Designed miniproteins, single chains, continued (2). Designs and how they scored, part 2

Each design is a single chain, and the fold is of that chain. pLDDT is the mean over its residues in the fold that is shown.

## One batch from the design tools (miniprotein)

Design m4039
Fold by ESMFold2-Fast:
Structure m4039 (fold): chain A 118 residues (1-118)
Amino acid sequence: MITLTESGGGTVKEGGSVRLSAKISGDVNTIAQVGWFRQRPGEPKEHVASIDMFTGEKSYSPDVEGRATISYDKAKKTAYLDLSDLRVEDTATYYAWAVDLATGEVYEGEGVELTVVA
């Protein structure tokens, strides 16, 4: 079973930057993709960023493109989301996710809260 443990949230000033981390437990060789969703207060979950584990191809939502970087450290089994030039509208719960290569099943963490203040 794959599990994700997120960290690195909290309260950050507008214009600042943050690194969110998700440590992956289980067999990482079965992971097809890793990414991040976010859920803003009162809104549905939306795509933020993803990386294909075989090609290294990255995808970003238009709302964060140019401000976000997704990366994965195989030695630490940790996915990162670096966000810069933070806006109050980036306030959300951020969920790391992983897709199992064998089943296509999506595993999500419990989320980490980010609050951006003016």
Scores: mean pLDDT 84

Design m4040
Fold by ESMFold2-Fast:
Formats: C-alpha cells, structure tokens, sequence
Structure m4040 (fold): chain A 88 residues (1-88)
C-alpha cells in the first residue's frame, strides 16, 4: 500500500494521499503535525534534511513499513518535505 505525506514547513500544512485505513491515517496526521511544528523552528536546509531523516526513522519504528523515501524541496515560495511510504 502506497502513501504520500506532504508537509509544508512554512504553513504547517500536512496532506496524506493514498489508500490507508482511518487509524493509520490519523496516526500519520498526528506524527506529521508534530513534525511540521518542529520544522517551523529550523532555519537551514541541512537542519530540515536532518529532521526529515529522523522523522522517517520514527515512522519505521511506529509503523510496519516496507520502504520509506524522503524528499526535501526548497523554493522561493515554500519548503516542502515529501515522505513516500510503502506499507505491508
């Protein structure tokens, strides 16, 4: 099962896309919202990338995931962290 979590570090918006049950979606939203708040305190790309990697590790510990892929995009308008999960 494929799930994509997109977090906007500037707005704190968390979006979850994919076919997940309500309990898993709620857990991912809670984890993502806490992470989004932490991102708002970070100043550099290096800090954001490090935080994103730690968040991916936390997801691996909390959920039975087959794979986790993390992407950080920094543009003039936004800072976006995208986490792609493959759940068992």
Amino acid sequence: MKVTITIDAKTGEVTIEGDVDEETRKKLLELGEVFALSLQTLKTKEEIEKAAELFAEKIREELDVESVEVEVEITEERITVTIKLELK
Scores: mean pLDDT 79

Design m4041
Fold by ESMFold2-Fast:
Structure m4041 (fold): chain A 102 residues (1-102)
Amino acid sequence: MTLDEALEAIRDAIVKADPSQREAADAFTERLKRLVDAGAKVIEVGKEVVNGQEVYRITLEFEVDGKKYKITITVNADGTIEIKTENATPEDLARLEERALA
C-alpha cells in the first residue's frame, strides 16, 4: 500500500463513519502529506485486521533541532483516530507543521 492509497483509505473510513467529518478528514490527510513534504520519513504504511476489523496505520519519523521523533497514527474501522508520539512534545509537532506551511 502506498502513502497516497493509505491516506485515501483513511479519509474514506472517517467519512463512512461520520459524513459530517469530510472536511476534517481532508484537512487531516493534507496535514500528513505536508509533514512528509517537510521531510518526515514514512517508516510504515499499511492495513491490518484487529478484532476482525480493518485498521490503518501510518508511522512517520522526523527530526527537529537534531532530535528524532516518531509519530504513529492509527485509524480504526469506526473512523476514530489515535495518535501516538515518541520523544515528541506538542510544541515539536507545531514547529514541524509551521515549517510545512512555510
Scores: mean pLDDT 71

Design m4042
Fold by ESMFold2-Fast:
Parts: structure tokens; C-alpha cells; sequence
Structure m4042 (fold): chain A 58 residues (1-58)
């Protein structure tokens, strides 16, 4: 598996634990887990955006 898929899965887990987390907060935690800063930011932004779209459609 590539590092991007691992980052997205980790970001999803973090958002599940705290649905109100910002992309910056998730990215910071991903960097603490050892992910690259750019990759962490991209994964965090993508997952939070998807969560916002789900909430909007509810």
C-alpha cells in the first residue's frame, strides 16, 4: 500500500474519534504519527471535506 492510502485511513480514524476536528488538527496528529507534512495536510483536508459534504446532505 502507498503512504497516501495509509494517511487517508489514519485521518478517517481521527475524524471518527472527533468529528469536529479541523483539517489542521488532523494533519498535526498525522505528522506526529510519522506521516510527511504535505501528505498529512492533503489527507486531512480530503477527509474533512468529505465529512462536510455528508453532513450537508443529511
Amino acid sequence: MDERQKAIRAATDLLDEDPTATPEEIAKKLVEQGFDEKLAREAATEIVRLQEEVERRN
Scores: mean pLDDT 77

Design m4043
Fold by ESMFold2-Fast:
Structure m4043 (fold): chain A 77 residues (1-77)
Amino acid sequence: MIDEMIELLEKALEHLKAGNLDAARFYVAQAYELAIKAGLDEVKELLRKAMEHIRAGNVDEAIEYLKKALELLRKLK
């Protein structure tokens, strides 16, 4: 589950940097559902904020929230 969330968020970052906002949001949403199932409340909140910023077109802020979520997930691995 943790490794799957990391892979999904790395794909989301790749798509955000490429300007593929819809694809990025899809991958973040999948990681968000896994965070709910795993009870990772802090990761869940960071991913929720990332999705809000993707939707608003705030790519740089979305990237920063995804990086914070990845840092937390890597500490749990």
Scores: mean pLDDT 88

Design m4044
Fold by ESMFold2-Fast:
Structure m4044 (fold): chain A 97 residues (1-97)
Amino acid sequence: LDDVFRAEAPQAIAGTLALLEELLERLKNGEDPRSSENVSLFTAAAILASLYALAGDPVAEKVLQKILEAMRSIDEGNVDEAIKKLEEAIKLAREGL
């Protein structure tokens, strides 16, 4: 597992970062966080971060936690908190690159 995911870790973090930046921009523009497209972006980012977290990437683990916190904030109707959590996830992902 480590050999496969370690070689691709910078690409996975970069891919997760791109998904999170797209999602953040869409939410800041007032898009519905529960739209199928935005849910798809959240799901893709969470799956990718989860895959690399399971492989032992500590940056991916922290990014995944922030993505899950953002999703919970949306479920609670707090889009502003979700935006804050996504900004924190993006910062962590950039530090991991």
Scores: mean pLDDT 77

Design m4045
Fold by ESMFold2-Fast:
Structure m4045 (fold): chain A 71 residues (1-71)
Amino acid sequence: SHMQENQERMRRLGEELGKEVKTVQDAVRAGRILQEKSETLDETAAGMRALAEAARETLERLGRQERAALG
């Protein structure tokens, strides 16, 4: 019955290896999600900077027009 013990040991090793592979696959998937979230934050930050610049330029233009009208 040494063959049955060896078969059981091989089966357990295969199950443990399968669990490790799944853990690695899950970690890789989580890494991709984090990367996608980071890219979305970068896009949002870029959009906010563009809006801030547009607002600054508009305020400068309006202030210049107001000073011209009052002078």
Scores: mean pLDDT 78

Design m4046
Fold by ESMFold2-Fast:
Structure m4046 (fold): chain A 68 residues (1-68)
Amino acid sequence: LEEEIKRLEEERQRLTKERDALVNELAAQIEAGTASPEEARARVAEIQDLQKKIAELEKEIEKLKEEL
C-alpha cells in the first residue's frame, strides 16, 4: 500500500508538472500573438485530459490512504 501510494503520488506530480508546462506555453503563445485558435483548442483539450487523470489519481490515493 505505501509503495503503491508513493508511485501514484509520483505519477500525479509528473502529470501536474506537464499540465503546468502546457498552460505556461499556451499563455506565452497568446502573449506573443502566435497562438492560432486551432492550436489553442488542441492545447486546452490536452490540459483538460491531464486534469482528469490527475483527479482520478487523487481519488485512488485517498482510498489507499484510508486503508493505511
Scores: mean pLDDT 80

Design m4047
Fold by ESMFold2-Fast:
Structure m4047 (fold): chain A 85 residues (1-85)
Amino acid sequence: SFEDEFSRVEDETLKLMVNKDIEGLKKLVPQLRKMAEYYEEKAKELLAKNPEDSAAFAKALGYELLAGLYRSTVEWIEKQVKELE
C-alpha cells in the first residue's frame, strides 16, 4: 500500500537522523525527488487515460498524496541537514 511504502521511507530517514548521518540524508534526497516525480507522472497518466473513472481518480489522488509526502520529506531533510551542519 502507499502507507506501507512511505512508512519504510520514514523508518530509513529516522535511522539516518538518529545517527546524524548527514551524507546519508543528502544521498536520500535525489532518490525521494525521483519517487515524487514518478508518482506525479503516474497520477497524470491515470487521469489522462481514465478521465471519467472514479476508481482511477481515487488511485490518482493516492499517487498525488504520496508524491506530496516525498516532496515534504525532501524539504524537511534539507532543513535538518542545514541545522546539523
Scores: mean pLDDT 82

Design m4048
Fold by ESMFold2-Fast:
Structure m4048 (fold): chain A 67 residues (1-67)
Amino acid sequence: AEPFLKAGRGAYNAGDYDTAIAAFEKALELDPENAEAWRLLGEVYRKKGEIDKAEEYFAKARELDPE
């Protein structure tokens, strides 16, 4: 899971949002309770202008890691 999160962040920083999404989805396939991966998916979808989807992912991240 961690290697895919790092790969996804690298793609996100490079502006390759589709690769970032694929990497974060792979991380969630391995660990569906990974709050960081849910949050990062939300950030990518916000960058793509899909605000409703971004908010759903942020809500899921908060549910798993509410602090």
Scores: mean pLDDT 80

Design m4049
Fold by ESMFold2-Fast:
Structure m4049 (fold): chain A 125 residues (1-125)
Amino acid sequence: MSIEEMLNTFNEIFNTNLTLKKSDSSVDSFDFETKTFTLGKNSSKDSFLYLLGQYVFYLETDGKYHLPSRAMLEAEPGILDKVPGFDSLSQDAQDLIRGLLELDPSKRMSFEEFLNHPYVQSVKN
């Protein structure tokens, strides 16, 4: 499945119109105002899954709080537990975000695991 197909599937499940842009920079980002995912030149499916985790957090916190950057997560394991509003999320939302933001690729949630997650299944129904 391509990143575009993953985004289309996400938009169908969450009833959203999120868009995807590619950039020549090395930075991946999400712009909530334009509802656009920007993927850097070295982006991968893992980069996209990270941005999905950021979007779910923005959705659950009404945009009040921001998740740390990937560089911040690499610098301080456990920084996610210090993010304002994270502990206020449902257990399913916390587990989903932790899986999507996992720094170890062997432990990171795949898009198939994302689709089968209880949080996503509750939105789909």
Scores: mean pLDDT 77

Design m4050
Fold by ESMFold2-Fast:
Structure m4050 (fold): chain A 79 residues (1-79)
Amino acid sequence: MEEELEEKKKRLEELLRETRELIAKGAPKEEIEKKVEETAEAALELALLVRELGLEPVSEEEIREEVERMKKQVLEKIE
């Protein structure tokens, strides 16, 4: 339960670090897009777990929409 939440947080932090490193390195757009997609998926999984544990009482639909919005904003910035 709490251990799973911590594990998902660590995975998201690792993916965020990798995404930042790719951007700083000037990696190809396709590589950055793939990493952003992986990061968005990890963020969605974490947010859904937080909701399930009652820590954030938002709907699954709202969480999915927010993650998709954030993903689009990041991808638009690297265009």
Scores: mean pLDDT 74

Design m4051
Fold by ESMFold2-Fast:
Structure m4051 (fold): chain A 77 residues (1-77)
Amino acid sequence: DVSLSPDVVDYINQRVQDVMRRGVSPQQVVQIMQDIHNTYGINASVYFGRQMGQAGYSPQSIAAMGRWIRSTYPNFG
C-alpha cells in the first residue's frame, strides 16, 4: 500500500509467512495484529489482516481479527 513504507510492508509480509508456517491460535494472531497497530498504526494492522486473508489463513483467525478491528475502530471501513 502506498501509505506504508517498503520496510513496514516487508516486515508485515515476513510476519504473515511466519504465522502461517507456525499455525498460531486466533488469539495469538489478534495479539500480533495489535502489536503491529501499536508500532506502525491502523494502516499497517489492516494490511496485515488483508495479507492473512489473501494467504488463506484460518477462518477463525480472520473472524477474530475482524472482531478486533470493529471493536477498536467502529467507524473504520
Scores: mean pLDDT 75

Design m4053
Fold by ESMFold2-Fast:
Structure m4053 (fold): chain A 88 residues (1-88)
Amino acid sequence: STVYVIIGSKTPFTEEDEPSLEKLAKFAIETLSLNEAFSFDDKFVSVVSENNVDKTLEIAKNAGYPHIAVFKANEDGSDIQLIEKKTL
């Protein structure tokens, strides 16, 4: 099945950040339960089902993390891809 990783940041993402964000997304898939979120440093991270993506984006923005990267992957973390970067 497909999961989505929402990474929010207090600061804008650069292209140089993308490899580190992918590693963080893989770590999140291994560590978090589905629809669980945590925050550390300037980052917000959650692993969600497709139906919870929009709700999680709203939560991240309201928590002070308006800069968003969205990854799509299989539940085991395989076939991970960055599908969107945006500011909310």
Scores: mean pLDDT 84

Design m4054
Fold by ESMFold2-Fast:
Structure m4054 (fold): chain A 107 residues (1-107)
Amino acid sequence: EKREKLLKKAREEVENARKYAQEGAKSIDAVKQALEELRKANDYLVEAADEKTAPHVRRISTAVGRVERAYEEASKLPPEEAAKRLSQTLLDAVDEIEKAVDEMEKL
């Protein structure tokens, strides 16, 4: 089904985001890559949304928005400080999104 394909694509992007987030403390470019992968995952999950999955999709969109806001605030800092500060926020968001995707796959 189209939904299963979208969930698989979202999971692949979340896995890519985790890899970049783990590198995030070393590079602001890795942070940008992780955020871009999370945005792609969110887009796939929004497209896959139905009445049963809507609460999980809202949680994911909220987590992505939290990272985006943290990134905007950290942009005022030197790149090394921004990357270190954002790495944990990214990893926490990836964990939250991964759990939500797992719950959506069970529906």
Scores: mean pLDDT 81

Design m4056
Fold by ESMFold2-Fast:
Parts: C-alpha cells; sequence; structure tokens
Structure m4056 (fold): chain A 70 residues (1-70)
C-alpha cells in the first residue's frame, strides 16, 4: 500500500462513520492491516482510534485498539 492509498483509506473510514456504516469502516481497516507495512498500518490504526473517539463510536474505537495489540 502507498501512503496516498492509506490517506484515502482513513478518509473513507471517516465517511463511513459519518454515514453510520461501522461495518464498512471495519472492512477498510482490516484491508489496511492486511496489506500495509506494519509501521504504516499502526499509524492508520492510531488515527482511526482518534477519529472513532471524536465521533463517539466505541465499537470502532475498541476494534482499532484490539488491532493495535496484534
Amino acid sequence: MTEEQLENAVEAIEKALKDGRVDIAKAILDYVVEHADPELARQVLERVLEIAKKHGNEDLAKYAEEKLKE
């Protein structure tokens, strides 16, 4: 994955959260974790965790925290 693809993934996750589509946000996050370099995946996970907390979505926040422990 390129850095541009990772930025696009973060934007897509935030849009999915705004639309109430948490399952889509999780699917995009899973794709990033599987295909990105571990360092870049960690950065995306940390950003998504902050976005989830900002939007009050505890489900996605917990999901991102669990991925960060892997």
Scores: mean pLDDT 82

Design m4057
Fold by ESMFold2-Fast:
Structure m4057 (fold): chain A 66 residues (1-66)
Amino acid sequence: MKVKARVVAERNGLAVGEGEDGGRVLAGGYPPKVGDNVIAAVGGRTGTGKVVEVEGEREFTAEVEE
C-alpha cells in the first residue's frame, strides 16, 4: 500500500506525518529520506514499510506492507 503523508511534527528524530486520507505515518528520520523505515496507522490498519519518495522536507510517500 502506498501512503502519501505531510510532516506535521518531529519527535525524537522521527518525522511525524499525517496521511493524505488521514491516519499517522512515522518515518525513521527527520527530514524523511528515501529508504527510511516507516510505521503507519491508516484506516484502522497498522503496517511497516519504507519511504519511497520525498518532496522537500515536509512531504513523503511510503510503501507499507499490510
Scores: mean pLDDT 80

Design m4058
Fold by ESMFold2-Fast:
Structure m4058 (fold): chain A 57 residues (1-57)
Amino acid sequence: PSAEHVKRAAASVGVHLSDEDAAILAKRALDMSAEELANMFGISVETARRLLELLRS
């Protein structure tokens, strides 16, 4: 996914990402677990799981 796609997906689940964080997540999203993503961005595991589903679609 693109960084812009990641920012839009994150916003839809109530998460605001910087351009740099969105770029990192765009590069690594498919290699990360929901737990790793939740810890990296300080969000719940449920929010992280939903975000990963949106990035796969």
Scores: mean pLDDT 79

Design m4059
Fold by ESMFold2-Fast:
Structure m4059 (fold): chain A 73 residues (1-73)
Amino acid sequence: MEEEVKRLVEEARRHAEEGLEATRRGDFAEAARHIMKVHQYGLKLRELGDEKSAKEIEEMRREVQRAMADRAA
């Protein structure tokens, strides 16, 4: 359980970081793909009962979305 949770959090963080980089380059399609992955990992964490990690991942997703909106403005 704990190792799976750690793996999911690490994968989600990697995708969030890649989404932010894609946003900096103006590649919104790639950024959106990474946001989708972060969202899926968050849902999986909720299924495993780790609400704290799921909320952390959801915050990372929102950060990427805010960066996309700011860059598009």
Scores: mean pLDDT 83

Design m4060
Fold by ESMFold2-Fast:
Structure m4060 (fold): chain A 56 residues (1-56)
Amino acid sequence: MKTVTLKVPASVSREEIEAAVKAFGGKVLGIVPYNGGYAVTVEVPEDKVEELKAAL
């Protein structure tokens, strides 16, 4: 597992973020409003980090 912070646009809902992270075998540690979107801190398998970034 690797902890990463992702920047996600406001067009992606909180529910979509949580669903995507869970689909990649991870969990959401925190979601904070940031620059008109979200800063999302997640824990995911290291091999899934790039796939998750592409999905969000």
Scores: mean pLDDT 80

Design m4061
Fold by ESMFold2-Fast:
Structure m4061 (fold): chain A 67 residues (1-67)
Amino acid sequence: MSLEEVRELAGKIGRALREGDLETAVELAEKLKEHGLISDETIEAIRKGDVEKAEKGLLEGYLKVAD
């Protein structure tokens, strides 16, 4: 997965989270998890609507790819 694709997915996930569309946020986040970029803990934060914890996990995943 390219850095550009990761950025696009992270942006869509963050937007879905803020809009309360947790199902879409989880579906998009599962794609990042399949590539080893985020943890199960980040997926669970998304499912719970914990925006702060979810965004932190997404940022850590983005930084991992940017290295």
Scores: mean pLDDT 78

Design m4063
Fold by ESMFold2-Fast:
Structure m4063 (fold): chain A 73 residues (1-73)
Amino acid sequence: MKKGIVPKSEEEFEKEVYRALGEIYLAIANIMEKRGEKPEDVAEAYRKASILFEKAGDTVAAEEARQKADEAA
């Protein structure tokens, strides 16, 4: 079961997972942008990062990723 370790709440663990996934998608989007991939594909990767950061409770990182998505599209 997803109870995790008592020192961290299940909610804190889920936020850490979502933040890590957001950072992964942000890194993927940055690599795609540097490689000159299609603007739409880059924008989708940034949007996924934004959604994951929102789920992690990191509204600042989510907003920054959303702005990058809008700039890429």
Scores: mean pLDDT 79

Design m4064
Fold by ESMFold2-Fast:
Structure m4064 (fold): chain A 110 residues (1-110)
Amino acid sequence: MLVVTQPASLTGKVGGTVVIPSTSSASHTDAVSWLQERPNQPPVLVIRNTSEVAEGISSRFKGSGSGNNWTLTISNLTLEDTATYYAVAISDDASPPVAFGGGTQLTVTE
């Protein structure tokens, strides 16, 4: 079974940078996407296909990674970045071929 692991919580400060790590259990992971979930709002795609910033998303968001290790980096943090971030891994060798991480609750403070 494909398993995606990420930290439960992280904190950052306004104007700072946060790096959210994730690890896939698959021997091969084809791509990782990142979703942002805010209270009372639908989930928003922020990164697709590992490193592509989704349409309408700030260039402060960066995706990177290789092998089994994938990161979401958010620079110049704002209070609006406070959300739960989910890594979504895709592996054609897995069944089912898609798995969600448990989510990382990011809290941004002044």
Scores: mean pLDDT 81

Design m4065
Fold by ESMFold2-Fast:
Structure m4065 (fold): chain A 62 residues (1-62)
Amino acid sequence: MTEEELIEAATRYLVEKYGLSEEQARAIAKHALDRLRARKGRMPTLEEVIAEAEKIVEELKS
């Protein structure tokens, strides 16, 4: 899965589950991917991107 495919898949998940706009969901997905790349030094899996994105959504609601 490419970086763009990961972002698009995570974006769709966040829109479906959290009712975010596509623009907000894409921004969160990109932020999650960047955090994981910095932390792991590799391309993350879709599951890892979704988990990190969900943490960001929770942080924004707090």
Scores: mean pLDDT 81

Design m4066
Fold by ESMFold2-Fast:
Structure m4066 (fold): chain A 61 residues (1-61)
Amino acid sequence: MSKEEIVKELEEKLRELERENAPEEVLTLMRIALHEAKNPDISTEELKKGKETLLKLIEEM
């Protein structure tokens, strides 16, 4: 999976959460993650790990 694909998945997840009227805390966390994902200094592997951790955290909220 490329960095662009990971960013796209996070953008799609954010759209789903916005559609579902998720809590502001969850939306803020997703927006921060998207901003970090667009950072050119982050590696693809770090981004994958961060995405998996974030999605698991959101599912448990």
Scores: mean pLDDT 76

Design m4067
Fold by ESMFold2-Fast:
Structure m4067 (fold): chain A 75 residues (1-75)
Amino acid sequence: MEVGEAAREAGLSDEDGQEIALKRVEAIEKYKDDPEKAIEEVAEKARELAEKRGASEEVIEKLVEALRKAIEESL
């Protein structure tokens, strides 16, 4: 599943999407030699925002998985 589709299912706003995008850039730059740590920080931010929007655990896990794959492909 693409990140955009997963974010839409989770009920994330454009503002939430911007926060995740900024966290992704920050975490990748901060943890260039520890990609798993970068992925964990981005996933935690996405989970926090999705929970605030009332997303189900299944939808949150899909969003986290999509973000993990996207970050791994960019490393």
Scores: mean pLDDT 79

Design m4068
Fold by ESMFold2-Fast:
Structure m4068 (fold): chain A 102 residues (1-102)
Amino acid sequence: GPMSPSEQADKMIEAGEELQALAFFRSMVSYLEKNNASPEQLSIAYTNLGYVYRKLGKYEESVKYFQKALSLDPNNQTAKKNLAIALEKLGDHERAQKLLKE
């Protein structure tokens, strides 16, 4: 099948294309918002954008986007797992553990 969004992000970041990766995933969120995408689709797009920020070590920004993804789809397990990783990186072990128990 086609490369996953996270695999695409990883390749762009490994190539040093960090600004291009951020611009691409931000443009996907903007496109979906303008085209009245479902909360579930928009949740996935915010998860992908948050993933890029997390891979760049921008953990505070990644937390914001993963929280936005979960506000749109509380069942988004990928956003929940990635949020827990970002919170651990910020030293918020208690909130990370609480998320993974829910």
Scores: mean pLDDT 88

Design m4069
Fold by ESMFold2-Fast:
Structure m4069 (fold): chain A 58 residues (1-58)
Amino acid sequence: SEEARDYYNAGREAFAAGNYDEAVAAYDRALELDPSLDSSAPDESGVAALRVAVEKVT
């Protein structure tokens, strides 16, 4: 959905700014609204893969 994509984009922006708590919260919200955003092949392009990447940095 559009709302889920907005949260996904917000998460990416927060991650780029170093606001990791905001990034995780936004990614969690995106997946809650649209689980299909986690359509990953194992290339770290899915929302769940981005959450794992944030956890590795923090």
Scores: mean pLDDT 68

Design m4070
Fold by ESMFold2-Fast:
Order: structure tokens, then sequence, then C-alpha cells
Structure m4070 (fold): chain A 67 residues (1-67)
């Protein structure tokens, strides 16, 4: 079933939420730290990491537009 995520996936999602929040606050160093932690847990390729970084940047920009 594609239902409940594994513990590792839940932890990675928490790291991605932190990365997005740090990027929103222009703390790029901590944003990259948490992005890398999530990528490591998920076993992402460099290309997938770049796509994920782009998604986080887009999410942060959308949040800033609502401010």
Amino acid sequence: SLGEPSEKRVQAQAYLNKATNYYYNDDYEKAEEYLKKAAELLGLTPEQVEALRAAIKASAAALKALD
C-alpha cells in the first residue's frame, strides 16, 4: 500500500519542511544543511537534489508573495 510512510520518509519530510522555512527566512546555510540531510535519507541523485532545491525555492517564493 502507498499509505503510511516509513520512519525514514517521515524524518526526511520534516527536514524538507525545515529547509523550506530556513530558505524563506534567507538562512541559506541551514536550508542547504537540512536539504542535504533529507536527500541523504531518501538516497537522492544529484539531479533529484537539484529538482528538490528548485521546488523548495519555488515554495519559499510563493510564501514570500503572501507576506
Scores: mean pLDDT 80

Design m4071
Fold by ESMFold2-Fast:
Structure m4071 (fold): chain A 55 residues (1-55)
Amino acid sequence: AEQRAQILALLEELRAEKKKIEEEEKRTGDKKAAEKRLAEVEARFAARLEAVQAA
């Protein structure tokens, strides 16, 4: 239950971060920077999600 709640929270944070990156892309027009940030955020959250599942 606790582990599942942590996974759901991480997925929700990831979605929020992706939305913020999309909004910043619309504001700045820098698609390349947005794609780089998105890849970095996804990699970081994937590592955190794996750590939660391993616990």
Scores: mean pLDDT 79

Design m4072
Fold by ESMFold2-Fast:
Structure m4072 (fold): chain A 71 residues (1-71)
Amino acid sequence: SKEEEIKKLEKEIEEVEKKIEELEKELEEIKKTYDPKNPESRKKYLEKDVELGVLKIKLGVLKTVLEKLKK
C-alpha cells in the first residue's frame, strides 16, 4: 500500500531529524571545549561534523522521495 510506504518513510524522517537534533547539541558541546592544537579534539569535532552532514543529505533525499510519493 502507498499509504504504508508513506507512513514508513515519515517514521524514518522523524528518526533522522531526531538524530540530527541530538548531533547538533553534541557538536555545540564539542565546540565549547574545542582545542585546534589537540589532534584528538580536532578528530572528535570532524567526525561529528561529517556525521551531521551525511544525515542532513539523507534527510533531504527522504523528504524529496516523500514529496513524490504524496503527489
Scores: mean pLDDT 86

Design m4073
Fold by ESMFold2-Fast:
Structure m4073 (fold): chain A 92 residues (1-92)
Amino acid sequence: GAEAAAEAARLVAEMRALTVRVAGEAALDAAIRAAGRAHAEALETVSDTEAHLIGLRALVDAAVAAIPDPEAAAEVRALGDRAIALRRASLA
């Protein structure tokens, strides 16, 4: 529903802001580009809904990989995993 979609968007925004604070703007920009590439590739074989979720997972994975602090990386992953779960619920 709309509430789950709004909460997922808020968590993605928090994850992006934390990534910038701990790894910098360049790390977030690289993660966004990786997500866009994964989304575009997925659109060839899966639905728009599944491609969106694949892109969001790629964003989270790339952001986490760019963070040298394991505590901050775990927090970004937790925010991202929750956002993906809520986004999946909003799209079903």
Scores: mean pLDDT 86

